Designed miniproteins, single chains, continued (2). Designs and how they scored, part 101

Each design is a single chain, and the fold is of that chain. pLDDT is the mean over its residues in the fold that is shown.

## One batch from the design tools (miniprotein)

Design m7502
Fold by ESMFold2-Fast:
Structure m7502 (fold): chain A 62 residues (1-62)
Amino acid sequence: MEELEKLRKRYEEALANGDTEALREIYQEFRKLAEKFRKEGKQEEADIYTRMAADALEALAR
């Protein structure tokens, strides 16, 4: 998944920079992708994005 790798890089950069705004945007994007793939019946992809959204939310809670 090329989009997942791009988002993962963006997430790593936001964490390194302490960019709360970017982390919030990434969290919202992961949530939308998780819902999209779940509705398409692509459970594996949905689970990956759900987990990434949880990681971003935990980073925001720090």
Scores: mean pLDDT 79

Design m7503
Fold by ESMFold2-Fast:
Structure m7503 (fold): chain A 100 residues (1-100)
Amino acid sequence: MSEEERMKEAARKMLETYLSEEEFKKLEPVVLELIEALYKGDLEKALAAAKRLTELLRSNPNFSEEDVKRFEEQLFAAIKKKDIDKALAALAWLLLSAKA
C-alpha cells in the first residue's frame, strides 16, 4: 500500500469513528480529494477541497462556528506548508471536540 493509500485509509477510519454514516458519506469524498491533492502537490486543488470541507463542517449543527473557524485556519496553514499530518491532526481535533 502506498503512503497516499495508507493516509486515505487512516482518514476513512477516523471519519467512521467520529461521524454518523450520513456525515461520513458527505465528508469522505472531500477528505480523500484533499489528501490526493496534497500528495500530488496541487496547492490550488488542496485549498479548493479544504474550502468545501470547511463549508460542509459549518453546515453541520454538531460543530460550532468558532471551532470550524479555528480548524479552517489550522488546515489552510498546514496545506500552505504541505504538512499532511498537521492537516489531518486538525481534522481529528475538530471531530473530537464535537464528541466531548
Scores: mean pLDDT 81

Design m7504
Fold by ESMFold2-Fast:
Structure m7504 (fold): chain A 59 residues (1-59)
Amino acid sequence: MEEVLEKAAKLASKIYGQNYEDVLNALKTLVDSGMTLREALELVFGKEAAEKILEELGL
């Protein structure tokens, strides 16, 4: 699960020009609060971006 979070954060930071550590921390915090990875990505980047990132991850 941690590998998927790291890979999602790398893809998101590359696509949207965001800081990798900030993205990873945000996603980790949301998932630790009980959100799914999909829900966390949708909250941070929006539904369309979340779907694209998940497709790149093979999820």
Scores: mean pLDDT 80

Design m7505
Fold by ESMFold2-Fast:
Structure m7505 (fold): chain A 80 residues (1-80)
Amino acid sequence: MEIEVQVAPGITVRIDTESGEVEVEITLDIPEEIKEKIREIIEEVARETLRENPELSDEELRELLEKKIREELEKLSETL
């Protein structure tokens, strides 16, 4: 099953809950180095969330992923 989450304007995450594959689409006009950091963080958080919560419904998983990814992106924003 594939879940699509818009975690921020211009940042969309697609996750295959069966394979664990994570795709991150960034349409923001920002430096490539920042895009790479965002992709790495989102991939890590999504993979960890899927591993820890395999029993969650599609809706619950979307909400949790959105929350966790937003929290990590906020931390990154404070560091940059």
Scores: mean pLDDT 77

Design m7506
Fold by ESMFold2-Fast:
Formats: structure tokens, sequence, C-alpha cells
Structure m7506 (fold): chain A 66 residues (1-66)
């Protein structure tokens, strides 16, 4: 289901941690699924913040796929 115990702040912290550690494609794809799940249950403000995270994640996935 779309329900997730992660807050927007926790997702932001996790993204920063992944960037710091040099993430694998699998880690980024898993994180993207978590953000998408959170977006389905978020309010409009939360949705905007999560959409911004998706832009960052999508760019990183694209770079790793090349």
Amino acid sequence: GPAESWTISQLHDRLDQLISEGPTLSQLEDFKRQVEAAMRSSDPVGHTALASMLVVVDKMIDKLKK
C-alpha cells in the first residue's frame, strides 16, 4: 500500500545520506519507490517537497545508467 512510516524530513535525510555514500542504482530505485509511495498519502505541501526529491533522484539514476 501507499502508507509509509517515513516523514518528509526522514526521506530528505536518507537522500542526503545516499548522496554522501555514493549510491548504487538499486538503492536509488528503492528510494524512488519510497518517495512515490509517500507522495500518494501526502498533503499538497508535502507532495511538492517529495516531487523535488524525485527530480534529484531521477537525475542521479540517469547519470548511473549511462
Scores: mean pLDDT 78

Design m7507
Fold by ESMFold2-Fast:
Formats: sequence, C-alpha cells, structure tokens
Structure m7507 (fold): chain A 94 residues (1-94)
Amino acid sequence: MVEVAREQAERLRRYLEETELSEEARRALERAIEALERFAEYVERGDLVGAIAELFAMQAEGVELYFLGEPEAAELVNEATLELAKAADEQEEA
C-alpha cells in the first residue's frame, strides 16, 4: 500500500511537470500529491484515521480539478484512489 501510494504520487508529479495548468489547477494537484504522500506516512505509522482523512483530502482535490476544467488531472487523482483501494483489498486477502 505505501509503495503504491508513493508510486501514484510520482505519477501525479510527472503530470504536473509535463502539463501546463492554471495556477489554481496546479495548486489543487500539488495538494493532492501532498495528501497522497501524507497518506503513505500515516499508513506506515499505523494511523488509519489520519490515512483516511488524507484520502478524503485527495479526493476533494480531484473534484476541484474537474470543476477547474482539468478532467485528465482529475481522472489521474481518481485512478490513484482506485489503485489504493485495490492494494488494500489484496492485503486483506492475507
């Protein structure tokens, strides 16, 4: 899970570096990346409440990106959420 979270954060950072975004959209994506990094830190600490809060923060930034007219960036944030959910399901199967 932590590895998946960091891998998705790196994917979002690459999009941010390669894509011209408005200042508002850039800030929203930066906040989504920060939330994803904090999610990984909380998971490593075993703080599930903190991890869940950061997951909701990341999802809120995805919604903001969609309303700012950046559906591709919003979809990348949504995909990151789905990959985290998939990783959680695979860990519960143990």
Scores: mean pLDDT 81

Design m7508
Fold by ESMFold2-Fast:
Structure m7508 (fold): chain A 71 residues (1-71)
Amino acid sequence: MEEVELTLRVGELINQGKTLVLRTPEELRVALDVLRFLGALSGDPSRYAAEIARIEEALAAGREVELVFTG
């Protein structure tokens, strides 16, 4: 359930150009998978490369991350 809710929230925030705060490793992993999927699906795998890199860094370091989307 948390995964479905987070997936919908990430998609909505990206579309609205809002800030997404990822607090737990589980949230970081789900957001990473969603952004990778959306980037691939959009036909431009580099579309979310900066946000993906920030999540990967945070996940590897075991820390939280805050992402800002520009819509």
Scores: mean pLDDT 72

Design m7509
Fold by ESMFold2-Fast:
Structure m7509 (fold): chain A 68 residues (1-68)
Amino acid sequence: SAADEEKVERGAEMLLSLLESNNETDPARAEQVIAGWGRTLLRAGVPEELVERFVRTARELIAAHLAA
């Protein structure tokens, strides 16, 4: 749904902002953080489809930022 897509995008932007605040430039470290957030969401009962969309969106957004 559009609401789920907005939540996914906001979550990914929040994670990017957190990595920027910590001056993270290592793609491997960024991936560990993204994977950790994904595992936390799964354990909290968030549907797998939404977690997969979050992880994908976060990876794309953060990769674009680190490449810039």
Scores: mean pLDDT 80

Design m7510
Fold by ESMFold2-Fast:
Structure m7510 (fold): chain A 99 residues (1-99)
Amino acid sequence: LSPEEQEALRELLARTRAAGQAAVEAHAGDPEKAELAAIRAVGDVAAEFALEHAESAPRVARWARDQLLDMAAYAEKQGHTELAEELRAKAARVAEALA
């Protein structure tokens, strides 16, 4: 990774961690809802960050795309088909921006 990509990766990890934590805290009384909210929040932040940085940090954007696909596979395995579809759509948008 270039120095710029290393910086972008650090920011992405910090933002996704904060978003996930906030979602879990908002749903502290319901572990299932907390997990779904965290996955959605992390996915939203990761996709937005990747789209914003596709030109400046393409390797970080590609990593974020791969994480979105992994999260989609997990959501589908848990029976959350609509969330999985949403995450795959986000990954596809990131892939298009990287092309």
Scores: mean pLDDT 88

Design m7511
Fold by ESMFold2-Fast:
Structure m7511 (fold): chain A 66 residues (1-66)
Amino acid sequence: MEEKIREFARRMTRAVLEALKQGKSFEEIKEMIDKLAEEARKEGVPKEAVDRIRNLLLSFLEKLKE
């Protein structure tokens, strides 16, 4: 279970960083985060862990707007 959470966190972070490098809008990145979060839940990652990682990445994106 813990390994799935760590793998999901790495996968999500990598996807967000790649999207930023490609110049995707914050709106597109948020939609991507939501899609990946839904996929992780279907793969058996606990909702609490998914929500925590999602919120951390959304906070990171918000700081980039400064």
Scores: mean pLDDT 79

Design m7512
Fold by ESMFold2-Fast:
Structure m7512 (fold): chain A 66 residues (1-66)
Amino acid sequence: SLLDELRKAVLEGNLEAARKALEAALKAGEDPQTIAAELRRIRDTLPASQTKAQEVADELLAELAA
């Protein structure tokens, strides 16, 4: 699914790929609130050592809020 693609990109710490997956999900009609909930879930379940993945999730959440 598009949400699975987004999750993988965030976990990889790849902001460019994650942003592309986010845009694809929004164009496919995914609810922004559903996407935001998934990003928050990823952030909250990440180990402290995964700082890049946390930064990517936070950046995308900020973009959704703008």
Scores: mean pLDDT 81

Design m7513
Fold by ESMFold2-Fast:
Structure m7513 (fold): chain A 87 residues (1-87)
Amino acid sequence: EWEKLVEEMKAALEAGDLERMKELARRRRIYIASKDRTWAPSPDPEVQAKMKAAKSPEEAAEIWLENIHRIIDEVEAWLAARAAARA
């Protein structure tokens, strides 16, 4: 789920389709937030606090969109670390 989200968002970035990336991030993050409220890896404490204070998963996803580039970098680093640990 998380890995697939990063893959799809990265593909949209490579294609230069920012609208698709935002829509994908919003829809998939809403789904993830409703199923699993564990945002790992976490961005920074302030962003995490705002997301926790959100009234709905949709509102939390909107907060994620504000920091989308940092979230992508953080998740990519997390995925790379996991891949390196296994291989």
Scores: mean pLDDT 58

Design m7514
Fold by ESMFold2-Fast:
Structure m7514 (fold): chain A 80 residues (1-80)
Amino acid sequence: MEEVNKKSLEIIKATEESKSIEEAVKKIEEIAGEEIDLERVKEIQKRNGLKETQTRTALATAEALRLIGDAIEEEIAKAK
């Protein structure tokens, strides 16, 4: 959990410091070590009429929650 908590906080901070969706995606990919489909993110933004700030915040939150969820699943697997 310590590593996951650190990465989650870094993702949130990087998103706050980002000026664009492209910059936020790049920062999240660097921290999480995962590839994010930038074209898909842009498509979702366009279809839902979302502002860049809103899209960046939603993306960071979703990625942070995914990392936390994965850590919980690992603990459950160890308990089996």
Scores: mean pLDDT 72

Design m7515
Fold by ESMFold2-Fast:
Structure m7515 (fold): chain A 94 residues (1-94)
Amino acid sequence: SSELERLTEEAIERAKEAIEKKLSKEEVRQLMYETITEILERLKAEGKSEEEIIEAAAKVGRAVADYVLETDPSLTDAVEEGAVRAIIDFLDSL
């Protein structure tokens, strides 16, 4: 969807800026946690189903991880950990 594409582009741009600013692995993990949490909360507020919300968040997280793997592979685990933690915490809050 056009919304998913836009959310993905915005998340990748945040990761790009983080790499350019030379953020630490912990700062990148926190940034991804916050970014994926914002996406989850937004889609929930829009009335999307749990399945649609989780699928969209997972797709965005994977796209950012793929970008980071090509750009600065040392940060890939931090991106994945932040995204996964956001999804787990969201599911635990339901």
Scores: mean pLDDT 89

Design m7516
Fold by ESMFold2-Fast:
Structure m7516 (fold): chain A 78 residues (1-78)
Amino acid sequence: MAEEARKQAEELRKKAEELRESKPVLAELLEKLAEGLEAVAEALETGGLKAAEEVNKKAMEELKKFAEEHEEELRKEL
């Protein structure tokens, strides 16, 4: 499970790099999502399911804040 999350994070980072020139804010959002997945994987490995759930909630909250702060830029890129 943690290994799959890390693999998904790697794929998101690759997509972010491809989008960086044309859609830089979307690329940043994908990088933040990848960081969240890596944090969840680490929490799962060190603290189990409860730790992973707690870290996932924090990661989702940070992504929501980023999307809200950059809503106009994201809408222009999408």
Scores: mean pLDDT 79

Design m7517
Fold by ESMFold2-Fast:
Structure m7517 (fold): chain A 65 residues (1-65)
Amino acid sequence: SEEVYKKALRMIKLAEEAIKKGNLEMGRQAIESAKMYAQMLRKLGAEDEAKKILEKVKELEEKLK
């Protein structure tokens, strides 16, 4: 689960950087990858880590209005 959580955090960082640079499509793709990792974390019983990723995802999706 730690490995999956680290991959999710990397996707969040990539989404933040892409959005900041105006690459909204890359930002959306990175957000979708982060959501997939959050789903994997839930299946592994890592609910707290999944919630942290989904909270960051919500903040980033708000910027993509």
Scores: mean pLDDT 86

Design m7518
Fold by ESMFold2-Fast:
Structure m7518 (fold): chain A 83 residues (1-83)
Amino acid sequence: MLPPEVLLAIARESGAQEDELTPEEILHLVGLYLLERGLVDPEDPSVVDVSATPLGEILGKARATAAEIEEAIRRLLEEEAVP
């Protein structure tokens, strides 16, 4: 199971410098990461190629919608927040 620190690593690749990030900030920075790397499908901009990212392993698929990516991120954050 990939730890939530993987999401923080993705966020930091997009310029995050804070140790504490809200879920909304993480989602925004992951979105920037995907956009900057040209991972959005040129034929269908609603679909993102996550195969080369840790998100692909978490989702178990090579391509995902923004909603699927957001759900996966929130789920990983919930796994860290639960005592």
Scores: mean pLDDT 69

Design m7519
Fold by ESMFold2-Fast:
Structure m7519 (fold): chain A 74 residues (1-74)
Amino acid sequence: SAAAEAERRAAELRAALDAVRAEHEARHGPLSPEQQAQADAVAAQLVRTAVERDIPREALVAAYRTHLDALYAA
């Protein structure tokens, strides 16, 4: 179902964000609860917007990874 596909994509994006968060914590110390909540909200909004706009999963993942790597570069 569309809902199951959206949840799977959301879980994959959350895993990627968790990895980036761990790297950020290693560099700058632990994230505040506010930062964690903001990260979760952004991830949820991104996935919902992509599903609503019928953006292919592969395109979203590739674009997100490119921007993630560029903006969270060490």
Scores: mean pLDDT 76

Design m7520
Fold by ESMFold2-Fast:
Structure m7520 (fold): chain A 57 residues (1-57)
Amino acid sequence: MLPPLDLSEETLETLLQLNRWDVERALAFVERQNPDISPEEREELRRRLLALRERRA
């Protein structure tokens, strides 16, 4: 099993900004850069991105 992606909250906020605060687009961007990302890592990133988006909204 590959180690989980350790992306900081600041990195996730930057990814959201670059993708116009679109969580699915930000996830697709991360998946494109990390093709071996596991479903568990993707779900964790999605939850973190959604939480950051909600905090900003």
Scores: mean pLDDT 73

Design m7521
Fold by ESMFold2-Fast:
Structure m7521 (fold): chain A 87 residues (1-87)
Amino acid sequence: SLKKAKENLKKEVLKYLREELGVSEEKLKQAEEWFEEIEKTLPTIDEIIYAARLLVASIAVGNEKHPFDLTEEEKEEILEKFRKLLE
């Protein structure tokens, strides 16, 4: 179901940020709030998945803007920097 898919995606995002990136409790809370805005705003699971990936990448590279406030150029730069971090 869509509800279960969203719940699983949220759990995976927060787990990755906590366990792999070691983000602070403050950043984790911000990420959760931003994810909730994303899931309420975007109509499809594919759009939510894309925005969630962008959210993770943004936090990983030290970007402080909400995913919805990023320009297309900023999105591309963030995703490329994140790709390089993963090797």
Scores: mean pLDDT 84

Design m7522
Fold by ESMFold2-Fast:
Structure m7522 (fold): chain A 87 residues (1-87)
Amino acid sequence: SAEDYYKKGLEAYNARDYDAAEEYFKKALELDPDFAEAWIGLALVYFRKGKIDEALELLNKVIEKYKGTSLEVEAKSVKNLIKAMTG
């Protein structure tokens, strides 16, 4: 399932295997493109790989699509963390 791939992505991310984490989050999104937590996970992977602009772009898409929900709050929190670590 998308959730099983998402969990594998988190395990890879925690192991600092960002290439495997990227593949698993992308597989989760292939099964469920509306899985916002997997988009946020992919943004965190891009940030860890130094792809700051791509990470922020994904977070902005989650913010726009999930406006008025808890997922907007989570994506904004991650975006603010990235900006604090890079500014």
Scores: mean pLDDT 87

Design m7523
Fold by ESMFold2-Fast:
Structure m7523 (fold): chain A 75 residues (1-75)
Amino acid sequence: SILVEDAERVTVEEVEAARDAGIAAAKAGDVAGAVGHILRLIGMRISASASDSPRAKEVAEAAERALKEVMEAMK
């Protein structure tokens, strides 16, 4: 089950790191690596969505943007 405490553990910095790693994997043609980072970003977004706090909302929005950027880099 997703808890509010889990949402507080995810940071914008962790989202940005996963985004950068995902984009790098996608550009290198590492499909498995890129998919791994996409799954991590989905997990971060889901966890952040468990809280209505302004911080958690910023994390969820950052994760959604990051997910779109990684998927775009896979084209």
Scores: mean pLDDT 79

Design m7524
Fold by ESMFold2-Fast:
Structure m7524 (fold): chain A 94 residues (1-94)
Amino acid sequence: DEDVEKLMDFFERNGLKPPSRESASAVVEFLKKHDIKLEFLLRTLEPVVRASPELAGKKPTLGDLFELTSFALRMVGELEAAEEAHRLGVQLRK
């Protein structure tokens, strides 16, 4: 999936460890379910991940990815999808 490769490349080009392909695929499928373009998410997330030194050197879990997705979706006004992503992130971290 082209969007999975784009998400993984996003992490690498921002100096972060990429997620697993399975985790990236799950987030991409979530965005497609909500008819949200990956490019909007990545544009919103780029300054956030660059300003978050705590993300450096950590391989993101699926829960971490959904929390980042929730944050970015909230910033672009996708409040319903952001709340669903947050619930999934919390559930997956337990």
Scores: mean pLDDT 80

Design m7525
Fold by ESMFold2-Fast:
Structure m7525 (fold): chain A 79 residues (1-79)
Amino acid sequence: SAAERYRELLDAAVARLEAFAAAHPLTPAQAEELRRQAGQVIEWARQGLLDAGASPEEAERVAAEARARFDAALARGLA
């Protein structure tokens, strides 16, 4: 389904960020830029879910979960 496709994409993006942060300690400036990029990816996925017929509640839940996971990964990556 479209929802599964977007969830897989967000999962892959989070895993990629976690791997990057583990290999490269982040500066505050790098973390802020990655947060901005993550926000764009999450919003793209949220709109894609809505376009695919997901409820606003489902789309927001997926987006909120992804935001929390990205924020946690960035916090762990900060030196």
Scores: mean pLDDT 81

Design m7526
Fold by ESMFold2-Fast:
Structure m7526 (fold): chain A 72 residues (1-72)
Amino acid sequence: DEFKKKVEEELKETMKKVSEETGIPINSLEELEQWALQQLLEAGVSEEEAKQRIANALAVPDYYAKHKKEYE
C-alpha cells in the first residue's frame, strides 16, 4: 500500500522538521501529537476540536503501523 508508506514517510519528515524548527527532539507519534495539540490550543482552537483533528490525522498512520508487519 503505497499510500500508507507515504503517510509514514510524511510523519517521519514532519517529526524531523519540527525537531529542527523547535530544537526539541520529536522521536515518537505520541510526542508529535502532544506538540500538535499544544500548537492548536495556542492558535485558539478549542481543546475538543484540536483533539478531534489530531485523532483523525493519526488514524491513518495508526492503521499503517498496525499493518506494517504484514509488509515485512
Scores: mean pLDDT 65

Design m7527
Fold by ESMFold2-Fast:
Parts: sequence; C-alpha cells; structure tokens
Structure m7527 (fold): chain A 80 residues (1-80)
Amino acid sequence: EEELRAEIDRLQARVDEVEEKIKNGEMSKEEIVKELTDILREAARLYRKLRENPKASRELLQRAVDIMTRAAKLLREVTR
C-alpha cells in the first residue's frame, strides 16, 4: 500500500535525522531516548500491519526491520 510505503520512508528519514543530530551533539540524552522509542514503536506497528497483508512487499517488511534495528542500536549506544 502506498500509504505504508510513505510511512516507512518517513520513519527512515527520522532515524537518519536523529543519527545526524546525535553525531553533531544537537540532542539531549532524554530527547534521543524519547525520539528513538517513538520510532521503534511506530516501526513495530507498521511491521505488524505489513506482515498481516499478503500483498505487502518483502522489501517494505525488511525496511521496517532495518529501521527497528538501527533505532535499537542507537538507543543502546546513547543509554550506556
């Protein structure tokens, strides 16, 4: 579905933006935790919707997993 693809694209852009802001020191630890947690929650919700749709592309499922993996990794690194 076109809507789900657009949401995946937006979440990917959000992860990229958060990663860049972390690298540049533009976010507090609290802001990072909040934003990454929200991204993880949204990506998991989209993954569930995609998994339940027999017409969903494997590409979109993999992209949702990749977003969750990247956000989880960043969250672990900043919450030491």
Scores: mean pLDDT 81

Design m7528
Fold by ESMFold2-Fast:
Structure m7528 (fold): chain A 61 residues (1-61)
Amino acid sequence: TLTPEQQAQLQATQDWMRGLHARDPELATASLDTLIGLLSGVDDPVSQQVAQQLEQLRAEL
């Protein structure tokens, strides 16, 4: 489970990625896919949960 601080940081990252996607969808998609891959490779519950939330964002874009 994410702490309130971790959730706030995740929200800021998601908002930034949405803004980037509006300006440069190819760069936003590539950057998001890279981050998801890196976080999914970490054997840590917090990193796995963040990766899952970013995957949901990726599907919404």
Scores: mean pLDDT 81

Design m7529
Fold by ESMFold2-Fast:
Structure m7529 (fold): chain A 108 residues (1-108)
Amino acid sequence: MSAEEGEARAAEAGGRLASENEEEARRGAEELARLAASPNPAVAGAAARAIGGAAASANEVAQREAARAIGGAAASPNPVARAAARGIAGPGQNPEGSALAREGLAAA
């Protein structure tokens, strides 16, 4: 997969994760977790950013599915995805989003 292709897929999956429909949000989270495991740093970084944005959102469905996907990103063999997941879980970004991200990491 090209970086451009992977980034486009991450954007599409991020849109699905932002859905109020639990099935669509779950599909978005699953695709983003797969993309975060990409050996391409640009693709993995884009997926991790989309997961972080959803975790910090006001959408409860997106927050729950993003927390689950963050665990997958933290377990990734790609160091960029792991670093991004740790950064999202860390203090100083959004306290509510960071708390959910830490819960996702603890569940992984």
Scores: mean pLDDT 67

Design m7530
Fold by ESMFold2-Fast:
Structure m7530 (fold): chain A 65 residues (1-65)
Amino acid sequence: MTLEEIAAKSVEELIEELNKIYGRKLETLQDVVDLILEAADANAPLEVLQIGGYILAKHLGVRPE
C-alpha cells in the first residue's frame, strides 16, 4: 500500500486493512498504538508504522505531510 492510498482511506478502512494484512482484531485506537509499539520494537516493516501513523493523524485531525 502506497502513502497516497493510505492518505485516501478513512480511519475505519485503514483499521480493516491492518486487520486483513496482520490477522488482527483491532477495535480501538489503543489497539493501534499497541501494534505500532510492538512493530517498532520488532523492527517490523515500515508499512505497519505508516498505516498506524496515518490512523492516529486522521483521528487527531492533523495533516500527515
Scores: mean pLDDT 67

Design m7531
Fold by ESMFold2-Fast:
Structure m7531 (fold): chain A 100 residues (1-100)
Amino acid sequence: MSTEELKAQLAEAFRDTLLKAGVSPETAERVAQALRDAPLSGMEAAALDIVVAIFSVDVKRGDFEGAAELLENFAKILESKGYTDLAEAVREAAEEIRKK
């Protein structure tokens, strides 16, 4: 699988899980688009796959506090790597989950 194929698959999976967590369609699509546009390395894409999997488990368990905290911590890592648009979108998603 190419990094681009992995990113596309992850963007769709992340969007679907964000919607299940009660994130607005607008914010969920913004996260998916920012992820598709981010120049992630193969290793960063693989790390993101793990983050999305953990996030999905938290959402399925109804642990919305843990899910929001995971996204907040992930956004800080993305921001430190210069992925500012993706970091901002992920932070907005975390804020929406906390307000639910």
Scores: mean pLDDT 84

Design m7532
Fold by ESMFold2-Fast:
Structure m7532 (fold): chain A 100 residues (1-100)
Amino acid sequence: MKAEEERKKHSEEVRKRIKQAEELLREGEELAKRGKDSGDVKEVQEAANKYVAAATGALLSAMQAREVGDVESREEALKLYQRAKKAYEEAEKIKKELEK
């Protein structure tokens, strides 16, 4: 009984964290595109910061989903983590190119 109630609460929290991480990733992608197009290193750095936050949120969501046996949310969160991680690496490359 308590375990089932806890699983439901964790699934709701996982879903909220995934949505927050997706929003951070989207905001980061918009900032990275604007920064790249305008040569604004500060916007690209802000995008990198958003990607770190998105990756952290996604990883925590994947760990919580695994704990409650929510396979679908875990896979969704892991895909989001990988996308945020790749986006961060690309933002760092763009930043270095713009600084030259």
Scores: mean pLDDT 83

Design m7533
Fold by ESMFold2-Fast:
Structure m7533 (fold): chain A 79 residues (1-79)
Amino acid sequence: MKEEADRLRALADSAELTAEQYRNAAKHDPSKRDEYQKLAEEYEKLRDEAIRASVEAEKGTPEQAKKLVDEVLKKMNEL
């Protein structure tokens, strides 16, 4: 569904921005560099998952599209 696909695209954009913030934080805080780099990598992975889910959501049923949104949101909340 377009609405759920658009939401997944927005979640991907948010994940990318958060990853950039953690990469910048890693450059400026040596004590937490490894932690911030790991978080950046996790958000970059989530961005890629959200992009793939958005393509699937456009082709799937409304129920499948909503499930994909919920799965991405759950992963973001667990980070």
Scores: mean pLDDT 83

Design m7534
Fold by ESMFold2-Fast:
Structure m7534 (fold): chain A 69 residues (1-69)
Amino acid sequence: SGPARELPLEERKALAKIGRLRQAVEDGDWETALEIGKELGLTKEQVEALKDPDNVARLAAEIRARLAA
């Protein structure tokens, strides 16, 4: 079982990727957003849906909840 008291480096890297994905979407950098999204297991359609800021916030919350489980 992974250490629960402090986030492992790999989980911190995943959270950093989520932050970079959100930034790329906000900046309109779809090339970077698609690359990061693929690393996070997202489809191109799911990344395109992130054009809506509400979808970005929801996805970030879901991934954070999954990593914290």
Scores: mean pLDDT 70

Design m7535
Fold by ESMFold2-Fast:
Order: structure tokens, then sequence, then C-alpha cells
Structure m7535 (fold): chain A 71 residues (1-71)
């Protein structure tokens, strides 16, 4: 909670870089057969992410991208 300002600024600055790196790593992991989303209900997982992270659009998009890559 006390790190809200710092977390928000970090996400804004590094969001595009981190998402690209995470997607690259996720793609390689999926190629090796690793499951990044173990649940068959990605919406349920996204709902928890929204609640945990609040209203963070990057988290929602990240979950969607990982789910799509897994399929």
Amino acid sequence: MELEERNRREREKYEPILLKENLENAKKALEKGVKLVTSEDPEAEAEKYIEIRGLTPEAKEYVREITELQK
C-alpha cells in the first residue's frame, strides 16, 4: 500500500519492456510444454488478478496474453 506511487511509476516506465520480456519467456516456456496457466478458467484467474492488483490494466492484459500463448 505505501508503495503505490513507486509501483505505479515502475509499471508505467517498464510495462512495455517487462511485458515483452515476460511474453518472450512465456513463449519459450510454452514451447517446452510448461503450463503457465494451470486453470482451464482464465477468467477466474484474471478476476483474482484484478482484485489483487486493483484496477491495473497491465495485469489484465498480461493474463490474457499468457492465456492466449498457452492455447
Scores: mean pLDDT 57

Design m7536
Fold by ESMFold2-Fast:
Structure m7536 (fold): chain A 95 residues (1-95)
Amino acid sequence: SRKDVVVKGMLIAGSSATFATMMKLLGVSADEIIRRLQPTVDEMRQLALENNDQEMLALVDEIEAAMASGDVDALIATLQRASLRLEQRANQLAS
């Protein structure tokens, strides 16, 4: 269902933000954090493309732009915003 797709995207973005935050606290380099997140972000892009979810695709584009910047704080903030936007969408589809 559309709700299941949105919830999956929300969980991917949210778990990625938590992972990046924890890795940063452990002193892992920005390049290594971004490298480790790439497959998960690629999975989110594939999810958006397979389901023609244009909002999720736009959020993935923002996440990839943050990854390209090398700024982990910007990446964490972007992932958190994406998770919150998708959570709001999931709640609208649930009620």
Scores: mean pLDDT 88

Design m7537
Fold by ESMFold2-Fast:
Formats: sequence, C-alpha cells, structure tokens
Structure m7537 (fold): chain A 70 residues (1-70)
Amino acid sequence: SELERRAEEARARTVAALSPQLPEAEARRIAEAFVRAAIKHSLGIELSEEELRELEELGRVAEAALAAAE
C-alpha cells in the first residue's frame, strides 16, 4: 500500500517533468520503467540485461527531453 502510493507519486512526478517535451504516453512509459527498476533495486532484485538495456535507451530519451526544456 505505502510502496504502491510512493511508486504512483514517483511516476506522476516523472511524467510531469517530461510531459512538456514528450507526449504523455511516452513520458508514462519512461516513468513506469524507471519506477519499476527502482522498486526492484530497493527489494534487492537484479535487473535483467534486457531491462538494463531498455533503461539505457529510455534514459537517453529522457535526457534529450530535459535538455530541450527551456
């Protein structure tokens, strides 16, 4: 319950930061992937190579979006 609430808040904040530069659906995909990874990390669950690769790709998209923000 508490973990779910914090995860939802983290997703909302990430979407809000990215939404001015990215479509809402794309911002939500990035937020979901990163919050899921953060939860797994906090629980001591290792991310797969595929998950790490996805995070790297999505991270570059997020970096570009944030750099485009004025």
Scores: mean pLDDT 80

